Designed miniproteins, single chains. Designs and how they scored, part 2

Each design is a single chain, and the fold is of that chain. pLDDT is the mean over its residues in the fold that is shown.

## One batch from the design tools (miniprotein)

Design m37
Fold by ESMFold2-Fast:
Structure m37 (fold): chain A 71 residues (1-71)
Amino acid sequence: MEKANEGAQALIDGDFEKAEEIAREGHPEVAVALARKYLAQGDVEKAREYFRLAASLGHPRARELLEQLEA
């Protein structure tokens, strides 16, 4: 729980590298938040990567969002 909060704070601070590390440690919610941030910046490739990560970790919403981006 504390690491997921740290990931959310890193995203607020613009520290995407720290948020990426936390997401890869098995935090699908942080991966979805990262993907949304990248998508908002126009980085579709990074967004797809992190939606795939979140989907692989079992996040049901990430699966739907990934399907929409790959359609």
Scores: mean pLDDT 76

Design m38
Fold by ESMFold2-Fast:
Structure m38 (fold): chain A 60 residues (1-60)
Amino acid sequence: SLRAEAEALAAELAPSASGFVPGKADPATGEVLPMSDAELARLVEGLRTHAALEAARAAA
C-alpha cells in the first residue's frame, strides 16, 4: 500500500523517524488526521525523489 511504502521510505531515509505515521496535524486540535490516497501518493513521490538525490550525491 502507499502508506506502507511511505513508512518504509521514511525509515530508510531517516532511521531515527521512529513513530512516523503518515498524516496531517490539525492546527486547531493538534490531532493527526489520516492522509488521503492522493496525499500519500504525493508523499511517496517526494520521498522517492529525495532518495534518488541522496544516491546521486553519494555517487558524486
Scores: mean pLDDT 64

Design m39
Fold by ESMFold2-Fast:
Structure m39 (fold): chain A 128 residues (1-128)
Amino acid sequence: SDHQLLAESYISLGLYYLKRGKLDEAIHYFKKAIEAAKDDDELRAQALRELGRAYLKQGKLDEAIKSYQQALSLQPENARAYIELGRAYAKQGKLDEAKKYFEEAIKLAEKLGNDKFVLEAQKELNEL
């Protein structure tokens, strides 16, 4: 649909600026992607996750956590979003919350057979 194509285009622009460290521009385009995605929960969750990552890089930890939590509300079986949420809590110094989310990421990744995310979440947990 036109809305899906527009949302995907905004996600691509946001990722382009994110890669170049232009965090305000990345945030702008990820917000545009969320609006354009409408009821496409997969695209909206992707845009929310990338928005959270941009906020995390800016040090806006509360905004990052909120964005990741919103992404997980749309896609609960996303091990990457649990890892990213754990990282955001770890940066806040909330180590018990970070541990909980890394452990949930491990459980989900094991259930889904995603060895890469199991190893990534285990590494993050061991570095707390």
Scores: mean pLDDT 91

Design m40
Fold by ESMFold2-Fast:
Structure m40 (fold): chain A 91 residues (1-91)
Amino acid sequence: MREELEREIEISLARMQLSVAKIAVKNIYPKATPKQKEELDKLMKQLEEAVDELIKAIREGASDEEIEELKKKVEDLQKEIDKLIDKVLKE
């Protein structure tokens, strides 16, 4: 069904966003201090959990409002990870 395909696309996009974040973190990880590595590990775990919650909400047909709130949570975590990556790269 068309609605089912739309859900599959949204889930695939969420998984893609997580994969990109994992690749970015892996590439800068050797340059990070022990403190930064600990913070990256914590944020990545939170991002994985948030993406899992988003995928579950999409699959269960949650309201547009609930899905939007979960998307914002994922976006906010991604921004925190991006800020930490920038700090690592500034050396």
Scores: mean pLDDT 84

Design m41
Fold by ESMFold2-Fast:
Structure m41 (fold): chain A 55 residues (1-55)
Amino acid sequence: MESLREQIEEINARINELLKKIKDSTDPAEREALQKEIIKLQQESSELMKQVLDS
């Protein structure tokens, strides 16, 4: 069974990968799409973190 912490770690790893892609990208449209995905993942991570803290 995956713990909430493991799920958060997976999301954080994906966020780091997307941040690296933004640094490497010069396309504004690609950067915007990547930023939106990061924001979505950050919201998911925050919700899981809240569940860990409230447990």
Scores: mean pLDDT 80

Design m42
Fold by ESMFold2-Fast:
Structure m42 (fold): chain A 69 residues (1-69)
Amino acid sequence: EARATAERVAARGREAGASEEAIEQGIKAGLGEPAHPNYELLKEIGEKLAGIGDAIEERLKTGEWPEGA
């Protein structure tokens, strides 16, 4: 589910050396607020989380957020 996907994003962030605070904020932004167990909403959240994952990696490499992330 969304939480499991967020956990994977967090694990990737930790491997990349991101701070716990940055990971937590990224997950919150991707999920918006407490997620409902709605499959349609999970699809939208999944797309959002994929962008956040890329943004975290890019920020760690370049020190700045990519466009639209």
Scores: mean pLDDT 59

Design m43
Fold by ESMFold2-Fast:
Structure m43 (fold): chain A 83 residues (1-83)
Amino acid sequence: SSEQVKELLERAKKLLEEARKALAQGKLDEAERYVLEALGLLAQIDVAAAQGLASPELVKEAEELTKEANELLVQIAKAKQEQ
């Protein structure tokens, strides 16, 4: 449903905010877990979109969050190499 997709987006946003906070604190494994959890929720939105259950606007927002999540994974990987 539209409401379920919006809930998944809100949860993914929250997880990416927690990931950024953990990354800023040097908690790299915690940051990575938050990003991977967010990507799991975003993957559920992609499945919903394939079934016609997500609007193009919500799909676009999920694509933008997926890009942000992947950028965070790159930052975390670089930080791990520097420890």
Scores: mean pLDDT 88

Design m44
Fold by ESMFold2-Fast:
Structure m44 (fold): chain A 59 residues (1-59)
Amino acid sequence: MLKLNEEQKEELKKFLSSVLDVSESVITQAIEEMEKRMENGEVVSLSQMAELARKLAAE
């Protein structure tokens, strides 16, 4: 299973904040959802993370 370190989480927050006009709560939820998926053995790319954040914002 993959884990995100603190630097990776910070980079994800910066990336998502720069490319998506979504609330901080949505970004936090997206990161948590990505961590859960990676803990389950799923591989998530940066582009998939952006798609997840957009989906969470739309839900």
Scores: mean pLDDT 69

Design m45
Fold by ESMFold2-Fast:
Structure m45 (fold): chain A 65 residues (1-65)
Amino acid sequence: SSRQLEILRLAESGKTVAELAEELGMSQATVTRHVRELIAQGLLRRNSAGKYSVTFAGRLLLAKS
C-alpha cells in the first residue's frame, strides 16, 4: 500500500514507532500494525535500540518505486 511505502521510505534512516507516527500523522497503534506487516514481508527489521530500518529486500523494492 502507499502508506507501507511511506513508512519504508522514512525508515531508511532508522526510525522508532513514535517518530513514524509523528511524521505520518498516524496513531502509534496503526504504525505498529503496518510495521508488523512489513517485518513479515522481510522489508523492515528492528535493531537492539528499538529502531526500525530497511532490509536489503526493502531497499530493492524502494529502488523499483
Scores: mean pLDDT 83

Design m46
Fold by ESMFold2-Fast:
Structure m46 (fold): chain A 73 residues (1-73)
Amino acid sequence: MDELIERISKLSDEIYKLLLELGVSEGEARMLVGFYSGPALSAAISGDEKSAQEGVKTLEMLKEILRKEKERK
């Protein structure tokens, strides 16, 4: 579970940085990251490994979408 919490935290930081690089405001970026990472982090803390792993996959997909969008600018 600690490994999933660490991975969610790392993905959240990477997504936040990508949002800032795309011109999203700091406040909006924090809100979006919190909205998408919150359920995954809650699942990891509560011991719901399956939901936490699904959340990690969702965050990884979001990171890849944002990375590709950055490359288009």
Scores: mean pLDDT 81

Design m47
Fold by ESMFold2-Fast:
Structure m47 (fold): chain A 83 residues (1-83)
Amino acid sequence: SAAEAARKEQAELTTIRNIKEQIIALLDKLRELENAPVVNEALIAELQQKIKVLEQGLLNMSNKKARDEALAEIEAHKAKLEG
């Protein structure tokens, strides 16, 4: 039904937004850890792996426009963190 299709689309948009927000938060934490006086390489590797898994989750989303927009925001955030 149209109502079921709309609910499914809204659920996917919510999932994309949540994954994007989680990746951005993990990127911020990763930058803080890389800039720490004592580098925790094991935790950095764990966060990098978690980011990769989440990015793969976004690539598997069916809503191409929302997926591409989320990936673009993530790349823009990475660029800001690099200066």
Scores: mean pLDDT 88

Design m48
Fold by ESMFold2-Fast:
Structure m48 (fold): chain A 50 residues (1-50)
Amino acid sequence: MLNDYQKKVLEEALKEIENGGDPRNPEVPDGGRLGILNDIEVKTKITLKK
């Protein structure tokens, strides 16, 4: 389930893509952002498949 925090992270990632950036930039410490984005992708794939 996506909570408000995860939705906010996704929205920021989309803005970064729009600006030509990479939302999965490995410079993110402890992978907090990367972990959340990965979890969002998994949940999105499940939704799109069904």
Scores: mean pLDDT 56

Design m49
Fold by ESMFold2-Fast:
Structure m49 (fold): chain A 55 residues (1-55)
Amino acid sequence: SKEEKKADIDDWEARSLAFLDAMEARGEITPEQAAAGRAAVRDTHARLKAGVDAE
């Protein structure tokens, strides 16, 4: 269903952001790289949700 697809997209965003935060906290990526990654994740999340609504 659309609801299940949106829930999966929300879960993906939450996990992706948590992963980036953990990488930044461990010094495996720079704060600049982490910020860019978070922005990209949020942009992708918005696009994917819009795609589900367009179905």
Scores: mean pLDDT 87

Design m50
Fold by ESMFold2-Fast:
Structure m50 (fold): chain A 59 residues (1-59)
Amino acid sequence: GAMAERDLAALREALERGDEAAASVAGYHAAKNGAGEQAIRLAEEMGSELAARAARLAS
């Protein structure tokens, strides 16, 4: 849904900036809004184990 798309966009921007805290928050919210697989994959592709774990915890 729109909230999950917003959170995934926020996750990508945070990962591109190297903002691990913002990425973890965005990944968690994306997973809670039903985009857990996409959030985990994006975090893993960009090398953020912290954001990937946050998304897995929310899934």
Scores: mean pLDDT 85

Design m51
Fold by ESMFold2-Fast:
Structure m51 (fold): chain A 63 residues (1-63)
Amino acid sequence: DEAKKRYEVLKALYDLIDELVPNATLEERARLMEKAREILVEHNYDLEKAIEATKKFIEEFLK
């Protein structure tokens, strides 16, 4: 089930955001999650590439 796998990948990215940015405001978390979804689509749901790109984005966000 392709849809199920895609949702699992998206959930992994959301969990990563919660782990790396636990003190984010509701607005900040929403923006990070939106960006993670965008990154996932850009990388054609490749979990490894999406995780790397999301980590880099979060690193820039935390500067």
Scores: mean pLDDT 78

Design m52
Fold by ESMFold2-Fast:
Structure m52 (fold): chain A 93 residues (1-93)
Amino acid sequence: KKKLEEEAKKLEEEAEELKKKLLEAIMEEAEETVKAMLASALSLDPETREEARERLREHLRRAQEYAEKAQELKKEYEKKKEEAKKVKEELER
């Protein structure tokens, strides 16, 4: 029983770490999306258009990368929470 309690605690700690990483990835995606919107607005000015279009592409690419990272972290977090739940159910038997 003590071994299962330690395993459940470890899984919950790992889930909390994944949750922090997930929130960071979501915030980074939001930041890159805002930067892309600003670059898009600057691309309307002929003087800044070329540099703004390059920045827009870079920020859109980074936003997509963080979105994919967040999706992966969410799946890992949900899996770890489910594993912790199963260990807790075994402790109650």
Scores: mean pLDDT 84

Design m53
Fold by ESMFold2-Fast:
Structure m53 (fold): chain A 97 residues (1-97)
Amino acid sequence: GAEEAGEAAEEGGRLAAKYAIEGGTGSSAASGGVSGIGGSAGGLVAKRAGTEEAARKAGEETYASGEAAYHAAGGNEGGKKAREAGYKGGDAALEAA
């Protein structure tokens, strides 16, 4: 339900931030990290709200955070892993909602 969806979005965003930071340098690492953190925050909000609508939005935000982290990292290996983590978290969140 909404809690599982929020957890999936939170974890996906967290991993997106981690991989963007590990794979980037300077500004690209910072931008990718911020994008991933956005997805994680969305997941946390969905868990607190406990609604299907909040869970769906968190899933969409986690998808977007992974894509943003990829672009911020300039498509490097860390950015690719960040995008994959965001997509997996987003898919899991939407499936659980």
Scores: mean pLDDT 70

Design m54
Fold by ESMFold2-Fast:
Structure m54 (fold): chain A 62 residues (1-62)
Amino acid sequence: MVKVTVTFKEGTNLDKKKEEIKAIGGDAEAIGNKLNVTVPISAVGKLRKIDGVDKIDFQEIV
């Protein structure tokens, strides 16, 4: 799996984005206006397609 920090555009509903991340096989925890996300490597492309994503910072591969 891959751990990333996802920054969303201002006004984004983070609870809705957490559910979208769960739908692609990931998990997410909120830190302010950001989500710490763990996803399968195969799902990283789907994560980039989630609406409202401003920035994705790679943390580690696990």
Scores: mean pLDDT 80

Design m55
Fold by ESMFold2-Fast:
Structure m55 (fold): chain A 83 residues (1-83)
Amino acid sequence: SLREEVEERLEKLRERLRANTADLPADVQAALLAKFEELAQEILEMVDRGESEQKIINRLTATALQVIGEVFQALLDQRKAAE
């Protein structure tokens, strides 16, 4: 089902987020994971409301890009603090 496909994609994003942030301070990693869970819940609520597949795909893509941006910013902040 669409819900199962969305859940699988969110789980893969969650795993990548954990792996890519494993070397960050624990509080920073926890904050990024918490933000991801809020966005994931919004997407699942869109599926449950019967929103179009296109809207759900667009939100998934936007969420992935937002998470990538936030991870990149956290890594830059960590680098600046070290130098």
Scores: mean pLDDT 82

Design m56
Fold by ESMFold2-Fast:
Structure m56 (fold): chain A 66 residues (1-66)
Amino acid sequence: SPELIARLQHRLDVLNKAKEQIQKQLEKLRSENAPKEKIDFLEKTLNVIDELIERLQAQLEALRAA
């Protein structure tokens, strides 16, 4: 479905932008020796986003192969 492909691509774009923002925030917090709790929270959030990106990429690949 072209509509489903477009929807998944849009979600992927949103998640990639969120990932970039969190990565920049982590880099800043690490450079500032921020509390481990804050760094750990963002690292866990980044892992969840990475899992969602991988899942969406797999779905897009399957739809394009069909």
Scores: mean pLDDT 87

Design m57
Fold by ESMFold2-Fast:
Structure m57 (fold): chain A 78 residues (1-78)
Amino acid sequence: IQELKNNIVEGLKNNDKMKIAKGLRIFSVLYNVKIEGELGSFKVVSGSDESKALAQELVDAVNNKDLEKATRIVNNLV
């Protein structure tokens, strides 16, 4: 989970698309959701209702390049 947090936060700080994609991939595996698309248009396509809601919030923050919101979301992950 720390690797997920580091990849999302560092990826957003540095506009590193590969780190952002890696962080979302780790999230997808841990929360059993499927995320598709590209930076700015990532979409949550499958998962449980709870996991999809959490994934959508993270995806929205990432798509908007909202570092503060993304950091808050990943810091609250269990």
Scores: mean pLDDT 79

Design m58
Fold by ESMFold2-Fast:
Structure m58 (fold): chain A 80 residues (1-80)
Amino acid sequence: MEEELEKAKKEAEELKKKGEESTPEEARRLYREAGGILGEAVLKYGLAKGEPSSVVIDRVVEVHKEMEEEAERAIKKLEE
């Protein structure tokens, strides 16, 4: 389970790096995909660990929020 979460984090990092080197539109798409991959892994990890559903949902929401904030920063850099 932890190995799957680490793999998802690595895949998300690779997608984010691709986004930083692409167009603003493509960066938004790639960061959104990264958020989906990481969010799914966080969901599965929390459920496997026996965490309460409310706690797991809050973490998934936080993952997407962080990805949106990172996407906004990357897009601003690409729009210079």
Scores: mean pLDDT 81

Design m59
Fold by ESMFold2-Fast:
Order: C-alpha cells, then sequence, then structure tokens
Structure m59 (fold): chain A 59 residues (1-59)
C-alpha cells in the first residue's frame, strides 16, 4: 500500500503525529486506530500494521 509506505516513512523519521494525521485524513479512521497502526510500525510490527489498516478500511 502506497499509503502504508508513506505512513511508515513518517513514523521512521520520528514524525509519528503527522503519520497519524495522514491516516485519519486519507481513510477517515478514528485517531485511536491510526495511533495503533503508527505504534505497530514504530515497533517494527509491519504485518500487524497492515492487518490493522485492512480491518479499519473494511469498517
Amino acid sequence: SALLEEVARLAEAGRGREAVELLVRETGMDYSTAEAIVTALRAGARELAERLLREALAR
């Protein structure tokens, strides 16, 4: 996902707040879900972040 790549890039650069805001703006998901995805990416849990994003987009 191009979105997930950009979010990961922001999170890796220490720009986690911008990464959360990007997810909320692009998908309409709630901040708690976006924060969980960014936290997973920062922890290196890429597959978990991808799963959380897919679940959020299915809602």
Scores: mean pLDDT 84

Design m60
Fold by ESMFold2-Fast:
Structure m60 (fold): chain A 72 residues (1-72)
Amino acid sequence: SLSETERVLQRFEKNLERLKREIKDEEKLKLYIDMELGAVEVHFAVKYRDDPEKFAAAIEEAEKIAKKHLEE
């Protein structure tokens, strides 16, 4: 079974795939991806309030997913 962190990241990636299908303007797509990344960062900040190492690891994975979708 997937961890809660893995489920959040999987949903995030699925949202980015949807945005790439719906938004053809590159600048607008980048803005919306940044907004989605911001929402994920807030979610993990609340979830890992007392665990900075897990927070850092979750953010690193989220940023990696966002970067991959911006470079494709």
Scores: mean pLDDT 86

Design m61
Fold by ESMFold2-Fast:
Structure m61 (fold): chain A 79 residues (1-79)
Amino acid sequence: SSALLRRAIELAERAIEALKRGDIEEAVRYATEAGKYASAVDLEAARLLGEAVRAAERGDIEKAIEYLKRAIERLRKKL
């Protein structure tokens, strides 16, 4: 579903913006929700979003953003 793809991308982009602001809790919430939508359409994108959550929870902001960007790129290729 293109709607599920677009929602996963939107939430992952919001997670990146939250990380840039230093709002780790908000970023984890957005990335977790993105993973739920992604899991219905692309298992690897869902895995990358899960890795982003774990990186953010460890305070590894650079790695969290890397995983989010990789998930977004993968999901966009399916639109």
Scores: mean pLDDT 91

Design m62
Fold by ESMFold2-Fast:
Structure m62 (fold): chain A 76 residues (1-76)
Amino acid sequence: SLVEEAEKLVEEAKRIVKETLAKNPNPSREQAIRLTSLQIRMIGLYLEVKLTGDERYVEELRETLKELQELAKEIE
């Protein structure tokens, strides 16, 4: 289901954040703010998928995850 796909994307994001912070527990203030903003966006998109069942929010969730992955590489 779309909800199950969205949940897996959020779980992957959580794993990436945990691994990134394990490697660098003290990111800069700017990096921390950007990381937090992307996580908030992913939660919002996940809720939209649950409320609407619209695949477009799953696609936006995938794009946001890619941004999170890129930021994580910069923080490490």
Scores: mean pLDDT 87

Design m63
Fold by ESMFold2-Fast:
Structure m63 (fold): chain A 91 residues (1-91)
Amino acid sequence: ELEELKEEALKLVEEKKKLVEEIIKLAKELGELSDEEAEEALKLLEEEAEKAKKLVKEAKTLEEAKEFLERLKKEVELAKAELAKLKEKKA
Protein backbone atom coordinates (compact mmCIF):
# COMPACT_ATOMS: atom_id res chain seq x y z
CA GLU A 1 0.00 0.00 0.00
CA LEU A 2 2.64 2.60 1.00
CA GLU A 3 4.98 1.46 -1.81
CA GLU A 4 2.08 1.50 -4.31
CA LEU A 5 1.22 5.10 -3.36
CA LYS A 6 4.89 6.08 -3.68
CA GLU A 7 5.11 4.49 -7.16
CA GLU A 8 1.97 6.36 -8.25
CA ALA A 9 3.35 9.64 -6.86
CA LEU A 10 6.71 9.15 -8.62
CA LYS A 11 4.83 8.54 -11.89
CA LEU A 12 2.95 11.83 -11.38
CA VAL A 13 6.25 13.69 -10.75
CA GLU A 14 7.52 12.49 -14.15
CA GLU A 15 4.17 13.31 -15.82
CA LYS A 16 4.22 16.85 -14.38
CA LYS A 17 7.85 17.30 -15.47
CA LYS A 18 7.01 16.35 -19.08
CA LEU A 19 3.97 18.66 -19.15
CA VAL A 20 5.87 21.65 -17.71
CA GLU A 21 8.80 21.00 -20.09
CA GLU A 22 6.34 21.20 -23.03
CA ILE A 23 4.83 24.39 -21.55
CA ILE A 24 8.30 25.99 -21.38
CA LYS A 25 9.06 24.99 -24.99
CA LEU A 26 5.75 26.37 -26.28
CA ALA A 27 6.08 29.60 -24.27
CA LYS A 28 9.52 30.09 -25.84
CA GLU A 29 8.10 29.46 -29.35
CA LEU A 30 5.32 32.01 -28.70
CA GLY A 31 7.86 34.62 -27.53
CA GLU A 32 6.53 34.60 -23.95
CA LEU A 33 9.93 33.39 -22.68
CA SER A 34 13.42 34.39 -23.82
CA ASP A 35 16.07 31.73 -24.50
CA GLU A 36 17.69 32.53 -21.13
CA GLU A 37 14.37 32.40 -19.24
CA ALA A 38 13.52 29.04 -20.85
CA GLU A 39 16.95 27.64 -19.93
CA GLU A 40 16.54 28.80 -16.31
CA ALA A 41 13.00 27.39 -16.15
CA LEU A 42 14.20 23.98 -17.39
CA LYS A 43 16.98 23.94 -14.76
CA LEU A 44 14.49 24.80 -11.99
CA LEU A 45 12.11 22.12 -13.28
CA GLU A 46 14.84 19.46 -13.07
CA GLU A 47 15.74 20.57 -9.51
CA GLU A 48 12.09 20.59 -8.36
CA ALA A 49 11.44 17.15 -9.89
CA GLU A 50 14.47 15.67 -8.08
CA LYS A 51 13.40 17.26 -4.76
CA ALA A 52 9.83 15.98 -5.19
CA LYS A 53 11.04 12.42 -5.95
CA LYS A 54 13.28 12.50 -2.86
CA LEU A 55 10.41 13.66 -0.63
CA VAL A 56 8.14 10.91 -2.01
CA LYS A 57 10.79 8.23 -1.44
CA GLU A 58 11.41 9.49 2.12
CA ALA A 59 7.69 9.39 3.09
CA LYS A 60 7.27 7.02 6.06
CA THR A 61 3.50 7.04 6.53
CA LEU A 62 0.43 6.39 4.37
CA GLU A 63 -0.79 9.90 5.27
CA GLU A 64 2.37 11.54 3.91
CA ALA A 65 2.24 9.47 0.71
CA LYS A 66 -1.47 10.31 0.19
CA GLU A 67 -0.75 14.04 0.70
CA PHE A 68 2.03 13.94 -1.93
CA LEU A 69 -0.22 12.01 -4.33
CA GLU A 70 -3.11 14.49 -3.94
CA ARG A 71 -0.80 17.51 -4.34
CA LEU A 72 0.83 16.02 -7.46
CA LYS A 73 -2.57 15.19 -9.01
CA LYS A 74 -3.60 18.84 -8.64
CA GLU A 75 -0.27 20.05 -10.06
CA VAL A 76 -0.64 17.73 -13.09
CA GLU A 77 -4.18 19.02 -13.76
CA LEU A 78 -2.97 22.64 -13.55
CA ALA A 79 -0.10 21.88 -15.93
CA LYS A 80 -2.51 20.21 -18.41
CA ALA A 81 -4.76 23.29 -18.32
CA GLU A 82 -1.81 25.65 -18.89
CA LEU A 83 -0.50 23.53 -21.78
CA ALA A 84 -3.97 23.53 -23.39
CA LYS A 85 -4.14 27.35 -23.19
CA LEU A 86 -0.70 27.71 -24.82
CA LYS A 87 -1.67 25.29 -27.61
CA GLU A 88 -4.78 27.39 -28.31
CA LYS A 89 -2.58 30.51 -28.65
CA LYS A 90 -0.35 28.67 -31.15
CA ALA A 91 -3.33 27.46 -33.20
Scores: mean pLDDT 82

Design m64
Fold by ESMFold2-Fast:
Structure m64 (fold): chain A 57 residues (1-57)
Amino acid sequence: MPRYRVLPEKAELAYTLTGLRAGEVATPEEIAAGSVSGGDGLVNAEGLARLGIIERV
């Protein structure tokens, strides 16, 4: 399964959106479960990776 790490440069955004802290590693399902839901899916793992908030490990 793919896993994603929270990047330190956008740690405050990551914490606000997902509850995860800088350097934490989570699955796409864990990221989705911890994030606010709604909008156009920017809070899912792929969307957060495109924004540079997390990276695939």
Scores: mean pLDDT 71

Design m65
Fold by ESMFold2-Fast:
Structure m65 (fold): chain A 64 residues (1-64)
Amino acid sequence: SEEELKKKIREHAIGLLKKVAEDLGGTAEIEEVGETTLKMTVTTKDGEHVFEFNIETGELTQLK
């Protein structure tokens, strides 16, 4: 089903975002802020970095 496919895509996206946070040397907090949008807050030794990820387009945008 389309819902099952969307779930798998979301799970893969979350996994990739966690890897990005690890590469930044930080801890990730990931929130669903919309059906197609994930917000990731990465806490590092130099502060917080906030990202928004669009599941449909694959775009990762840094907000802070």
Scores: mean pLDDT 81

Design m66
Fold by ESMFold2-Fast:
Structure m66 (fold): chain A 96 residues (1-96)
Amino acid sequence: MTEELLEWARNEEKEKIKEFYQTVLGLDEESAERLAELTIELTKLAEENDTLTDEMLRLQIEITEILVENARKQGLISDEEIARIDATIAEARARI
């Protein structure tokens, strides 16, 4: 493939993932775009690495934070549950 074709394919994939998150999860445009970007980056790192890296863990944590915030906005989890999840994420982040 040409470099231009690869760039087009990557942009097309991001837009499809973004649309999926907006349609299925009810994410706003900004959150859906960020989640799509993180998902693509995590997939790329997973293809390039044989083991789980600190960078992959950081991306996974950010993905989790976006999904938790969306679940709160949709009324799927309580503020108390969010606080517990946030504490767990902070502990995980402190270990990398």
Scores: mean pLDDT 74

Design m67
Fold by ESMFold2-Fast:
Structure m67 (fold): chain A 89 residues (1-89)
Amino acid sequence: SAARERLREAVERLAAAIPDPALREEILRAAEELLEAYEKRDWQAFAEAANRLVDLLHRAVQEDPSLLPLAQAVVDALVELHKAFLKEE
């Protein structure tokens, strides 16, 4: 799905800009959990992973406000993936 690829690309670009390896790994992990939940059609797991990813994005931007455009791209991709999830119900 184009929405899945967009999320992966946006997350990878953001992660590359984060100097903290622990935060970078947590963001990458949350995105992988989100994509797995999407593929399994597990709405609860999808919602939990999405909330975790958004919390991590907020933390990244709070620590470095220059990351806001990259974080916004991840949010935009997440919204498109969420719309794709809902259309298949």
Scores: mean pLDDT 86

Design m68
Fold by ESMFold2-Fast:
Structure m68 (fold): chain A 72 residues (1-72)
Amino acid sequence: SYALVVVTPRPGKEAEVEALGRSLGALAIGSDPDAGQLHLVFPAEQAEAVAEALRASGLAESVEVVPLPEAA
C-alpha cells in the first residue's frame, strides 16, 4: 500500500523539498501550484518517518500523510 505525503514548502524551498523527498525514496513527485503544495508518494510503511524528516528539515510549513486506497 502507498501513502501521499502532502508538503507545503516554505517560500523559495520547493526545489529543496523535492530534492529531500527524492533522497528519501519518493516513488513519484507531483505538484499542486494553486495550493503551493508538493505531493510525494511513498510506501505507506515509510510515510510517517518521511513526514517527520520533512518537518525536522525546517523546509516545510506543513506536512500531512494521506493514506492511498489500494489500486486494484
Scores: mean pLDDT 81

Design m69
Fold by ESMFold2-Fast:
Parts: C-alpha cells; sequence; structure tokens
Structure m69 (fold): chain A 68 residues (1-68)
C-alpha cells in the first residue's frame, strides 16, 4: 500500500544519503504524491540528501515502480 511504498522509498533514500528518517519519509511522500516533479526531486536528493545524480535517478526509478 501507500505506507509500505513510502517506507521502502524512505529507507532507500536514507541508505544512499545523509537525510534523517523524518526528512527521508517527507521526501518519499512528496515524490510518491507527485508534489515534486522528477527534476525538483533530483535536485533535492542531490543538494539536501547528499546523493549522486545516479543515486537520485535510482530513487526515482524505484518510486515509479512503487507508484504502480
Amino acid sequence: GREEAIERLAELIQEKGGLSRRAARSAATAILDGSLSDRLARGLLVKEGGLTEEQAEEILREARRLAE
């Protein structure tokens, strides 16, 4: 369900970057809800999360998979 998708994506964000659990869950929710465009989400994950562009794209691919 939605909560499981948010939790899975938040865990992946937290593992790849330096975001706190709370920040990772917030980012995951906004990405899955479509509140952030892919472009804005990539920028957020790289600048605030400390992820590489490749890691951010992995997160967005997983989000697309989970949103189905």
Scores: mean pLDDT 81

Design m70
Fold by ESMFold2-Fast:
Structure m70 (fold): chain A 87 residues (1-87)
Amino acid sequence: SAEEALERARELLEELRANPDTPVEEMLARIREVLDEMVAAGVPLEEIERFLLEFLGIVARTLPDADYERLAAALSELMREYKARLA
């Protein structure tokens, strides 16, 4: 359900806050899984964008600028895929 997908998203954000040394590739893989679940559950685009913005806020404090920029670009591409699927 959408509620279950959102709860899992919140749990992931909490885990990432607790483990700032998580590799970027692992973070991306986990975020992608949660995004796939949110899309499958019909979570509104606004809620998905809020989740991604909160995630970017978490990593902005822990990642070097170059890694942050790369991650933000990857998430932008994932959102583009989501929007294309809804069109």
Scores: mean pLDDT 78

Design m71
Fold by ESMFold2-Fast:
Structure m71 (fold): chain A 117 residues (1-117)
Amino acid sequence: MKEIEEAKKLIEEAKNLIDDVESRMVQAARRAGELARKYPEVRDEIVRLTFEAAGKASKLLDKATKYIKEAEELMKDPSRVKEAIELAKKAINYAQEAGKVIDEADRRITELAEKAA
């Protein structure tokens, strides 16, 4: 009983984190586009960093989404709840890594823009 509630909570936390990271990725891409327009001297580097970060983050978010779908299917069988918990934890870890990729790229892009200003 407690394990089913834990699994449901972790699945919901992972879904919320995936949605948050996807939203932050969209916002970071918009900001990078504005900085690339404002600072032509560093545009190519900003564009490169944006595409590399988007590619890495999207791949990590795809893994997180796949693990959540697998965890939800496992939740249909009470004997597999512990396995669902482990998959939900893996999904959270992949979503967190995607968030770190976006944050690091945003930081580097900001530093490039500040040096060009």
Scores: mean pLDDT 89

Design m72
Fold by ESMFold2-Fast:
Structure m72 (fold): chain A 118 residues (1-118)
Amino acid sequence: SSETQKEIEELEQERRELEEQLAADPENREIQRRLMVTYLRLGQLYLYEKNYEKALYYYEQALRLAESLGDTFGKGLSYLLLGQAYKGLGNEEKAEEYYRKAIELGPPQVARAAKRYL
């Protein structure tokens, strides 16, 4: 929708600004967390638009930041969403791999959601 396109444009601008801020201060955990959330939201919007390649790209960037932050919830959510994007592409093997990673890592909310897709 036009509303979704506007939200994508606004988040893409926020992403660029946060990436520039993080490049200037690479260890800033607040900027890393904000950028991770922005990547997850961009990925979800691209998934909704069925642009699975962009969804995968942003979920991979979110996963990298979650790992850097030691954010187990963000990491698990990124695995779940990577699974959804691979399922959208018709890659059932990769989708199941990521759903299993989300379950194995925990957090209970993420594991419960991932189990529904297996």
Scores: mean pLDDT 90

Design m73
Fold by ESMFold2-Fast:
Structure m73 (fold): chain A 66 residues (1-66)
Amino acid sequence: MEVLELTLERSPLNVALTEEWRRRGVLKRIEYTPETITVTMDASALDALREAMERGVRLTEGVLRE
């Protein structure tokens, strides 16, 4: 199963965004560090990444993983 791994800066806006994705059931995994939020989602949820960009969220890194 193809998965998308996305790393965001840990900010109140990005925390709210990732919690919204979690509620929508698009996240397989979420991990918090002091500086970043790393989420793993199905590659079919790539539209969630597009929504983040449209909200003006700064992405630090996005990687597609097998």
Scores: mean pLDDT 67

